# Designs tried in a protein design run: designed miniproteins, single chains, continued (2). Part 79

Each design is a single chain, and the fold is of that chain. pLDDT is the mean over its residues in the fold that is shown.

## One batch from the design tools (miniprotein)

Design m6904
Fold by ESMFold2-Fast:
Structure m6904 (fold): chain A 70 residues (1-70)
Amino acid sequence: SEAERHLAAGEAALKAGNYQEAVDHFRRAVELGEGPLRARALSLLAQAYFKLGNDEEAEKAIVEAERALG
């Protein structure tokens, strides 16, 4: 799926240290994804935001991931 492609691309960008690119891909994965994929994308989005120093955005993503998991 498109969500899975963005999740994979975001993970590759995160591993490479391309944190802004990772954020952009994970945002797309969150928009397009559902269930466990969306929850994973939100957790990785939070990690990428923390790497950029965007602590507020990271915290919001964590709260949303926790909500998605129940």
Scores: mean pLDDT 88

Design m6905
Fold by ESMFold2-Fast:
Structure m6905 (fold): chain A 115 residues (1-115)
Amino acid sequence: SATLERIRRLLEELERLAEELRELGREQRNPLLLEIAEVVREIVRVLREILEVAEESDLPTLLKLAERVLRVAREAIRASQIPDEAERERQLRRALFELEVLLGLLLILLSILKK
């Protein structure tokens, strides 16, 4: 499945971004970046669990959710480069909130697919 291969490549990119966020968090001594990295890693774990129980018809929805996670993770990387600390923290908090919402949606999807 071309969709399955795209999701697998997306998961690999998300793992790379999670590591980049973790390294940036360590370099900047920014606990918010470290928390974002851990949420992205948790999302990757949940996406892999969904992929194990998903049927072909579920894959387009999973791809769309994974692409949304990728966009927010990239936004967090960009936000980490904002020179103003207060603006950087606001943008990172927004990214964290959006990732936590996406994690919640993925957990609901996993629950539905396991029924």
Scores: mean pLDDT 90

Design m6906
Fold by ESMFold2-Fast:
Structure m6906 (fold): chain A 64 residues (1-64)
Amino acid sequence: RDELLSQINKAANKALEAAEKGDRESAEKHIQEVADLARQLGGSDANVAALTASLQREVDKLLK
């Protein structure tokens, strides 16, 4: 469980790092990893969607 939360944070950080480099493809891949890990942790579809939407907004800001 703690390992999954750690992996979610790591994937989210990788998405932001890729976005800072202008790598949209890698950023989106890491957002998908966050979604998959959150579902594995037992997140509801609504909670997973909210989490990935928040991360996508931060990624989109960096890609501007």
Scores: mean pLDDT 79

Design m6907
Fold by ESMFold2-Fast:
Structure m6907 (fold): chain A 70 residues (1-70)
Amino acid sequence: SKEEIEEIMKKSKIETKVEKISDTVYKVTVTLTMENGEVITVEIIVDTRKESLGKAVSKARLEGVKKALE
């Protein structure tokens, strides 16, 4: 639920790393450290011709929270 997503985000440390692979291809790595010390890592390859880096980062962060809820 929305409340569960917000709770995870408040209690977790979220770190984002963006690496350039080519002029149009980037790797976005989001590391979510949960309150209990568990670490979830999400990697997304993004083509900036199809999607902005900002949207890719948001998507990776949401995927990390989704994995934390499973």
Scores: mean pLDDT 81

Design m6908
Fold by ESMFold2-Fast:
Structure m6908 (fold): chain A 91 residues (1-91)
Amino acid sequence: MEAEELKKKLEEIRELEKRAQEAAEKAKKTGDVSEVWEIAKELYKKKMYIAAGTMAKFAMSLGKLDKEQQKEANKLIELGEKALKEARAAE
């Protein structure tokens, strides 16, 4: 793997983590879960299941998701819990 490709992937992950933190802080102040929910879906697309599940749990805890979003959030939470269990078993 080229060093440049690895560097780009790490920069994308750091930018996504920064966006997730900013969206979470904004949601705590405003109650707007839109950005948190979009970031949870983006994390899932990037196969970051533990982070996606954590963001989905946070969005769910704010009580602003509709029924379809709650169903999707539960799926992300289950995938995140499974990924976390597998990661802990590898330690």
Scores: mean pLDDT 77

Design m6909
Fold by ESMFold2-Fast:
Structure m6909 (fold): chain A 61 residues (1-61)
Amino acid sequence: SLTPEEVGERLIELAEQHLAEGNYAAARTLVDAVKLLVDKGLLTPEQVERVKEIEAAIDAA
């Protein structure tokens, strides 16, 4: 079974890919899903920082 950290990694990677493609709506949906894991303290500090970076990039677009 996948750990929360592994699930978070896959969601973050997919959000980064959609962001790079200009698909901001899909990236936002994936970020919102990952934030459920962030709020529970289940992700690494590095993963939390990447989520914040994706959010900032979407908000700037």
Scores: mean pLDDT 87

Design m6910
Fold by ESMFold2-Fast:
Structure m6910 (fold): chain A 61 residues (1-61)
Amino acid sequence: GPLYRALRDFESSRPDMLNFRQGDVLEVLADDPEIEGFVLARNLKTGRVGLVPRGLLEPLP
């Protein structure tokens, strides 16, 4: 999917959420309109998959 950069650190104890650091590159796997303001993404640094707040992502050129 399309690549995005994380704008800030994000940490959650929830198993459905993806944790990341500012500057991490995330691949968006799904953009589901049923999940308000979230996308399903993979963190390319950790290989983990989870939900990410869309507002914390910047599209890469």
Scores: mean pLDDT 80

Design m6912
Fold by ESMFold2-Fast:
Structure m6912 (fold): chain A 79 residues (1-79)
Amino acid sequence: SLLEKLEEALELLEEVLEDPRNMEAVVRFMELLYEIGKEDPEFAKKLNEIQEEGFKSGNLVEFARKAKELLEERIKELK
């Protein structure tokens, strides 16, 4: 379900916040974001914009923090 994918994405961002060098978590998040975009394209677009800014700036902690906040708000809206 969409909710399960959003919750998994949140867990992956927690892993990035614990270790920003964890590229496996970043790649898994990117793959999951593609699947989320099939069900919620507008929300996925917002996450993609945050991700692109994170990669351009090299600040993966800021990316993970902002993406986590957005995901937590979306999960709350769906419950």
Scores: mean pLDDT 84

Design m6913
Fold by ESMFold2-Fast:
Structure m6913 (fold): chain A 72 residues (1-72)
Amino acid sequence: KAAELRARAAELDERYAADPDNKEVLREALRLGREMALLNLERNKDKLSEEELKELEEKLKKEVEEAEKLIA
């Protein structure tokens, strides 16, 4: 799955380079970045305390909300 997410990221980078004003490409990139971050949290779930995992999830949620506000 991580390799698939990286491949999608590369494709979105190419699309963004072709049309940097396309907000839909930016939104898709944001959604992909969120999926990648969540996958990283899942992979480190056994290494993190429940409190640390929750804090990282909340931080990610806030960062995504701020990025969505900038794109919108």
Scores: mean pLDDT 74

Design m6914
Fold by ESMFold2-Fast:
Structure m6914 (fold): chain A 78 residues (1-78)
Amino acid sequence: PIGKVLELIDKARELYVQAQKARDEGNLEEAIKLYEEMVKLLKEALSLTKYVPGFKDLIENLLKQAEEDLKKVKEELA
């Protein structure tokens, strides 16, 4: 369980870097897709926190930040 949670967090962080780069380059549609994938991975990680509760707050905070960034990029595109 902990190994899978760490793997999902690592993948989410990779997606965050890619989303930031896409956003900086003006590729807002690509940034949206990357943030949505990040949210998906963090929700999966959150579902596993019943086995490692110490990670719950960290994952919830990362998820909140990803959802806020996603909302802002969608507003920029609209």
Scores: mean pLDDT 82

Design m6915
Fold by ESMFold2-Fast:
Structure m6915 (fold): chain A 85 residues (1-85)
Amino acid sequence: MPISQEEIDAAMALIYAGLAKLLLSKGENDEAVEMLEKAADLAIRAKDKETLQLLIETIDEVKPYMDAENQARLDEIKARLEAAL
């Protein structure tokens, strides 16, 4: 069975979310948010509820460790993910 584009997009969203967590552990806040933006775009495109929910949980987990500017960016990303549910 060929893998659907939606399945590929969902898998890539999770890869970018994982990379964002690694970048955050190194203090690379701006780059981590860039990876979460890419993950969110892929998750919304995939329309996979489990992937959307996991990204929302990931944002909630990492948000307290970021500066105010990047917290605001994460709030925007989270709102987009919640609107896609």
Scores: mean pLDDT 85

Design m6916
Fold by ESMFold2-Fast:
Structure m6916 (fold): chain A 56 residues (1-56)
Amino acid sequence: MEEERRRELEERLGERGGEAGRWLSETYPFALPAEEAERRGRLVGRHGGGVVFEQR
């Protein structure tokens, strides 16, 4: 069930993600280490795997 919703988000992000992804990188140039990313990834995993920023 949740996997299907995540797929829909990935498809929508893929269609319009290019500009949004670039904007996020310019606005939030900070990135988390792999260990912190894994911990945060559990919380943000369904937002497209954004380990730096929580998609809202």
Scores: mean pLDDT 45

Design m6917
Fold by ESMFold2-Fast:
Structure m6917 (fold): chain A 69 residues (1-69)
Amino acid sequence: SKEEFRKKLLEKIGEILRAIGDIIDAERRLEAAKAAGDEEALAEAEKELKEAKERLERAKKELEELEKE
């Protein structure tokens, strides 16, 4: 139904927005770690950034699949 589709759409939009927020946070931590010369914090922020970008791409693909219904 259109109602079920709309609920799934909003859920996927929420996942995308959360992933974008995580990317922004990770980029800020990465910048701070670079400024401080903290190699461990750099590695952690890079890992978080990569994982958040992977979640974003996954959510985008799931949204596209939903659109094809």
Scores: mean pLDDT 86

Design m6919
Fold by ESMFold2-Fast:
Structure m6919 (fold): chain A 94 residues (1-94)
Amino acid sequence: HMSVRERLKEVLDRIRELVEKYLTDPELLARFNEVYDRIKAAIDSGDVEAARAAFGELTALIDEAMRKEKVPGDVALEIRDLVQEASDLLDELA
């Protein structure tokens, strides 16, 4: 049995794995790392609203990467599904 925070960390780790493996643009990868650090800080501080905002920025970044063909469409959809899972977990944490 894992805590909500442990499950959020697993989701975040899976998103990072997919981005590091499939995102080919160095500028978008740098922006991802900045957003990732803000998500992690918000989760660690229990700031659910900041975490939701940062996940929204992550979704926008992945949508941009998909439009620019810097990430495969199936991978972008998997990341969006993981962000939705994180949103559901944040509802349990709030």
Scores: mean pLDDT 85

Design m6920
Fold by ESMFold2-Fast:
Structure m6920 (fold): chain A 100 residues (1-100)
Amino acid sequence: MEELKKKAEELFKKGVSYLRQGKYDEAIKYFEEAIKLYKEAEGENSPLVSEAYTMLAEAYLQKGEFDKAEEYARKALEIDPDNTYAREVLKRVQELKAKK
């Protein structure tokens, strides 16, 4: 379990690095792999899974895939309703979907 958690943390950090570089497809891939390993190590309702879903939502938002961004932000909030970053991503997605 601890080894899977460390692997997930490494993948998550790599995803964040790609996101900062504007490499959104690479960021998405790393966040998806991190989520899978976090679920195996910590369970599906872990705050770490919520954080990884939030970053996946941010990556989809930056790609302009607003429906997927909304889906993953909502998944993060289902796990952790106090996740302020997921709430802010969801608000930004809804505002962008409402604009001409």
Scores: mean pLDDT 87

Design m6921
Fold by ESMFold2-Fast:
Structure m6921 (fold): chain A 57 residues (1-57)
Amino acid sequence: TVDKIEQASRAAGDAIAAGKTLDEVIELLRKKSEELGIPKDLTDSLIAAVRRALEER
């Protein structure tokens, strides 16, 4: 659901704010998405979005 995606996105945002590397943020997103039961397709989309956001900085 949208709420699970929001939880994963918040965790990624917190990791970025804490100065984690792109690889660490992606790994955290994968773990959190599996924990929350988010489908792989949506997890891959979230990872792509985070990668884009961090690579533009």
Scores: mean pLDDT 76

Design m6922
Fold by ESMFold2-Fast:
Structure m6922 (fold): chain A 70 residues (1-70)
Amino acid sequence: SALKEEARKRMEEVLKKAVEAGLISEEEAQKMFEEFLKKLEEARNDEEAKRITEETLEKLQRMGVRNLLA
């Protein structure tokens, strides 16, 4: 699905920026990305994929990644 590919690329970019900003370690980013991809793979439709993406981004926002999305 195009939406799943876009979600994957967006998450990879956000996590990369979070590591570059020193908000999370490379190890933490890799673990979060793997967990995200596993959930995304199990999504049955685009609406579930969108929800999974939003939940992961909200978790990152709570960890202080807010400014990297502006």
Scores: mean pLDDT 77

Design m6923
Fold by ESMFold2-Fast:
Order: sequence, then C-alpha cells, then structure tokens
Structure m6923 (fold): chain A 58 residues (1-58)
Amino acid sequence: SAESLLELLKAAVDEGLTPEQIAALFPHLTLDQARELVEAIRKGELTPERVQALLDAG
C-alpha cells in the first residue's frame, strides 16, 4: 500500500538511500519522481496520497 511504501521510503532516506537507488528499486518511478520523494520526505511533506500520485505518474 502507499502507506507501507511511505514508511519504507522514509526509513530508507533516513539511512542515506539516494534517489538513484530508490529509482532502481522501483523501476516504474522516474529519477525525477524519486528525487521529489526524497525532497518531500526531508521537508516532512510526504503523504500516502503524494506517494500514490508519484507512482501513478510513472
């Protein structure tokens, strides 16, 4: 689910995972979408709806 993916992405970015590595793990995401996810996490703006929208856009 988007909620589970949000939790996983937050933990991964906290551990130093890069947008490039996230894009490699989720091949349906573009690098730009992966970068936006990382930025949203760092700003505290990442929501399940945002995660779902980024996945759907790829």
Scores: mean pLDDT 74

Design m6924
Fold by ESMFold2-Fast:
Structure m6924 (fold): chain A 70 residues (1-70)
Amino acid sequence: MIVSVDELERAVVRLYLEGVISPEAANAIGRMVRERGSDEVDADELLEEMLRRGVISEEAARRLRELLSE
């Protein structure tokens, strides 16, 4: 699933405000997105990498996927 960086950032901010994602996790996600150097990212690839690195929980990943699919 290809999403814009702006859509991803809005979803991350929303989950941060809901207490699902920590400030540290939000910062780590921002770094990973910037390292890709693109206005669009594959959300599925990014979510799998975040889960593998322990940046977010499986619940947070599911909720991010749901928000990005709207």
Scores: mean pLDDT 80

Design m6925
Fold by ESMFold2-Fast:
Structure m6925 (fold): chain A 56 residues (1-56)
Amino acid sequence: SAAELEARARAALAAAEALGAPDEVIQHTRDALKAAREGDVAAAEAHLARAGEGLG
């Protein structure tokens, strides 16, 4: 759901900022949060996947 993705995106953004992740990773978490808030589930999932690649 969009609400679940929004919660995941917020957690990912907080983690990325706390860890000093690259700007690209932080940007993907922000884009995921925006997409989730707009109800774009596919875009939110895609951005979270890209952020996860940068954090792993």
Scores: mean pLDDT 83

Design m6926
Fold by ESMFold2-Fast:
Structure m6926 (fold): chain A 119 residues (1-119)
Amino acid sequence: MLKEVSREEALKMKPTDRAYYRTEINGYEVYFVPTDPEVVRELLEELGIKSGTLYYSPENPVSRALLPIAEEYGLKIKEIKDGRVPAPFIVSGDKIVVFARPSETNIFSLELLIKKYVE
């Protein structure tokens, strides 16, 4: 089981850390998570994510690692054309999983992407 940590702890998380930071953005329950594929699989299973959409920029290396996982879980895939090359995220109902540390830049970027592509 992954451990819920504070935002300050999550800002220091490594790709393989078994930890996440949870917050609320625009009515969504948002999880900032490490990028290791096994950690990602454990979190998706713990959250009961069996459907949803992966939003990704092809230029982001993290997106390339997540595409096989999205295929395994039967997720829809939507490409984002954004010059900032944002971190990929999964939307499943009222839950969002973001494959990035919860920096002010990542939180702000996600809020804009939710308004543009999800809402």
Scores: mean pLDDT 82

Design m6927
Fold by ESMFold2-Fast:
Structure m6927 (fold): chain A 71 residues (1-71)
Amino acid sequence: SMLEALRAATYAQIDAERPALAALLGEEAAERVAELARKMAEALAAGDLERARALYEEIGRIATEALERKA
């Protein structure tokens, strides 16, 4: 299904991008972003668009805060 394919593609992308995220955000923030991204992929696969949106907003908040603390 399209949602299953999206979940699989998202998981592969998260795994591929994790080292770059860790370099950009730090290990702890990168781990949290990866965790939330996997939950977002699961929500999308379940058709729970409200949950997926909330998780996307959380990812953005964590990434922004990590970038602001990067100095």
Scores: mean pLDDT 77

Design m6928
Fold by ESMFold2-Fast:
Structure m6928 (fold): chain A 65 residues (1-65)
Amino acid sequence: SEETRRKIREAAQAAKNGDYEKAAELVREIAPGNERDIEAVVNMVRTIAGLPEEVAEKILELARE
């Protein structure tokens, strides 16, 4: 749980820095192989980072790869 919270914060910071590949990598680590969980984590990252929907969509696409 604490490790998951830390990774979400790290993913949000990466997204704020424009490092969408790193954000997607962290999302995959949090939610390996589960599409619904990937979408939920990306939404949490978007909300924490305060970024527009377009950025969330890009991270989601990268996390699905």
Scores: mean pLDDT 79

Design m6929
Fold by ESMFold2-Fast:
Structure m6929 (fold): chain A 68 residues (1-68)
Amino acid sequence: AGEVIRRARERALPQLTPEEQAIAQQVFDAALKADSVELVRQSAANLERAGHTRLAAIIRRSLDEAEA
């Protein structure tokens, strides 16, 4: 799981504002610590519900690309 999460982070971060990068880093760091790709998907869903729709979409797309 760690390899996929790291690749997703590398893809996502350059597409984000500095404020969004801070949130995304917390999401990816928590997922790496838990060794859980599912935690990234759950966090993205939570961010979407909180109104961070662009950030959530970038995280999900980056994760899908990393899993391909």
Scores: mean pLDDT 85

Design m6930
Fold by ESMFold2-Fast:
Structure m6930 (fold): chain A 93 residues (1-93)
Amino acid sequence: SEGEKLFGKGLKAYIEGKYEEAAEYFKKAAELFEKAGDLRSAAKAYKAAGEALFKTGKYKEAAEMYEKALALDPDDEVAKENLEKAKKKLKEE
């Protein structure tokens, strides 16, 4: 699917250290997965976008992506832990 292609582009960008580019691909993939009704893949893509944004120091945007992931998959412990880590970074400013 187009969502899978964009997610793959996000992974490649992430591996290459292009975290801002990776986040944009992951966000677009998540939106396409949501439109397709693939909420599990959408949650994974939002989580990946949050991880990429966290790497760039965009902690507020990272937290927003983790919250979107948790809205679709509330039992994702990794997303919960990463959300708390992003919130903690915002309090350190």
Scores: mean pLDDT 89

Design m6931
Fold by ESMFold2-Fast:
Structure m6931 (fold): chain A 57 residues (1-57)
Amino acid sequence: SEIERELEEAAERANEADKKLAEALAEGASQEEIDKLLAESVEATMRVIKAAIEKLS
């Protein structure tokens, strides 16, 4: 279903964002880069939550 596809895509994007953030932290990236990646990780996670709620509705 479209909802299942959206949830899978959102989860994959959240995983990629978290991986990039973890890598940047490990490599000692700038505060500016960390802030951007953190914002992207939060946004991706929120999309997963919204998609999961939609599936349960």
Scores: mean pLDDT 82

Design m6932
Fold by ESMFold2-Fast:
Structure m6932 (fold): chain A 68 residues (1-68)
Amino acid sequence: SVEELEERLKRVEEAIDNATSVTQLRVALHEAQRILEEAKKTGNEELVKRAEDLIARIQQKLAAMEAQ
């Protein structure tokens, strides 16, 4: 459901903010990618955009951590 996807997106946002390791970010990335696939099936463009934005944030944070 849309409500379930919104709650899952919120949990991914919290996971990104609290992540201190590459492993934690990769787990968040896999969940965000699953949410994106489900959001695309709903036709809800706002959920798709939110999932894509979270994926971009995770990838940016991963790049920053892996560069060190």
Scores: mean pLDDT 85

Design m6933
Fold by ESMFold2-Fast:
Structure m6933 (fold): chain A 58 residues (1-58)
Amino acid sequence: MILRAIEDYKAKNEEEIDLKKGEIVELLKVVDDYNLLVKSLKTGKEGLVPRKYLEEVE
């Protein structure tokens, strides 16, 4: 599943990644109701991002 960052996100800890608004990520795992493990298709980095900062794209 491919997702897009709806706004810039700054990582708050080492488990999270930074995202730029409009950046495309691949969903790797649903960790919990609030957090997704994703891979940035731009940078190749993997990490946690709060799901509220991501939208599903077709």
Scores: mean pLDDT 84

Design m6934
Fold by ESMFold2-Fast:
Structure m6934 (fold): chain A 65 residues (1-65)
Amino acid sequence: TAEVLRAIAEYPTLSGVAKKLGVSQSTISRRVDALVEQGLVARDPKDPREVFLTEKGREALAAAA
């Protein structure tokens, strides 16, 4: 959802997003998996705890503003 995309834009780690939204890292990891399938988010291939908005994800967040 837009809340998760906004949190990833501010805190590009699973730990940071989980803390910001007040949920467990496992919950965020599961939601991030769904967003990766949609092409809105990508994981760092060297560290799966680091996540980034894709260009499509940034466009989706901007369109929701």
Scores: mean pLDDT 76

Design m6935
Fold by ESMFold2-Fast:
Structure m6935 (fold): chain A 98 residues (1-98)
Amino acid sequence: MLTPQEAVDLLRTAAESFEKAAEAAEQGNKRDALIYATSALISLVGAELAGADPEMVERAKKLVLEGIDALDNGDYQTAAEKFREAAEVAREGAERMA
């Protein structure tokens, strides 16, 4: 089992990656937005395995999937908003565990 500290570190990493995904989406860079969003999603799954709140992780995952759908539709502004919301959820989750 991963430790609670590893969950906090993974949630912070996920938040940073979501912020980078939002930035890439705002620049119209779909490829980089998908890479960062996928990296953040992997970190979220790792955080859940390490004991992060499953409801928080599920909310962040839903926001990421909505952001990816927006990217596929060419709505980069909505994608950026969803990725920033996911970053905030992950960051808040980390603060509650710390």
Scores: mean pLDDT 86

Design m6936
Fold by ESMFold2-Fast:
Structure m6936 (fold): chain A 80 residues (1-80)
Amino acid sequence: MRDVEANIKASRNAVEMAAEIDKLSGNHPEITKLRDKAQEELKKAEEAFRKGDLDKAIEHSKKAWEYYLKARKVFDELLA
């Protein structure tokens, strides 16, 4: 239980960071798409956790984090 709750909290933080990057980029289309995908994966993770599907909750929380990392990479490339 602790590990799943930690993963969901981490994915919530990832979505918040993706939203911040999207704002800092001036809503760049590629970053906005990745932010939206991170939000959708977080929603799926929270829904799976509510239903007791812990494996799906972890899977979707990891995907939310992966979309944040992709958004961050695009943002870093825009600054280079």
Scores: mean pLDDT 84

Design m6937
Fold by ESMFold2-Fast:
Structure m6937 (fold): chain A 73 residues (1-73)
Amino acid sequence: SSSLANLYLNLGLVYLSQGKYDLAINAFSKAIQLDPSQANFVLAYAKSILKELGSPQSPQILTQLENLVNAAA
């Protein structure tokens, strides 16, 4: 995986933990575009963070991330 893809993956996880969902999805999209192999890591790590947050928005954000990953397949 490229260092830049890993940077965007980590940036997305930070935004997600802060509840900055649009910024998180944008960062994850860039990570997957740079390295499509990141798609499963995005989904796995994001699910863990969303579960921890317990936000009412979590199911909607999870669906958006699943759609993003599926589009990269």
Scores: mean pLDDT 81

Design m6938
Fold by ESMFold2-Fast:
Structure m6938 (fold): chain A 94 residues (1-94)
Amino acid sequence: SISNMNSINSQIQQDISRSTDPGVIQVLQIVQSGINTIMNMVNNNSPESQIQDVGVQYRNDVQTTMTNLNVPLSQTTYAIQQMMDVTTSAILHV
């Protein structure tokens, strides 16, 4: 649901506020952008396949950015998991 995606977005905003690592902040900002894009797609009744493709694109952007900035694996895993949770919430209407 949009409400669940907004809740995840709020959590990411808090994570950004608590982070001191510029690479972690940049990755979390990519996640926020992905959440907003997927929420807009849900509001526009975009096909599930397109939502999944966008989710994959943002997860790849996270991976690339984290590799380039040498961000720790735990933060990479967290960011990818949040994108997966948003994609699932969008598709399953939860």
Scores: mean pLDDT 83

Design m6939
Fold by ESMFold2-Fast:
Structure m6939 (fold): chain A 75 residues (1-75)
Amino acid sequence: HMEAAVEAMKKGLEYYKQKNYEKAGDYFSEAGDEFLRAGRRELAAVYYQMAADFYKKAGNLEKAEEYRKRAVEAA
């Protein structure tokens, strides 16, 4: 559902503002999942890439690579 994707995106931005990059990545990945469920593949890819970038910033290289791959696969 697109509404759930928007709420996850808003939460991701909120945690980014708090410099909690791990949780920002978690919520942007959730937004990607919800956009993918809504059939919005290009938008899902964008949010998976944002999640990967935030996981990298948090030092979580395993999740960063996982969501980088999900971004490529969603596009």
Scores: mean pLDDT 87

Design m6940
Fold by ESMFold2-Fast:
Structure m6940 (fold): chain A 65 residues (1-65)
Amino acid sequence: SRKVTAELVARYLISKGKKYFEKGEYDKAIEYYKQALDILTRELGEDHPLAQRVKKLLEEVEKKK
């Protein structure tokens, strides 16, 4: 399923972003979170719970800059 593939790829990208966030590499974390958000909004819609979660993660990273 295209939706299942989108969720799996997005979760992988979120995991990568979190790893860079923990290292203090905020620009790399933002890059991965934006890639995840793009996939989620294209395939599942911007109101999808996982897309909303990524938006909150992006807000968290921006507060650390």
Scores: mean pLDDT 86

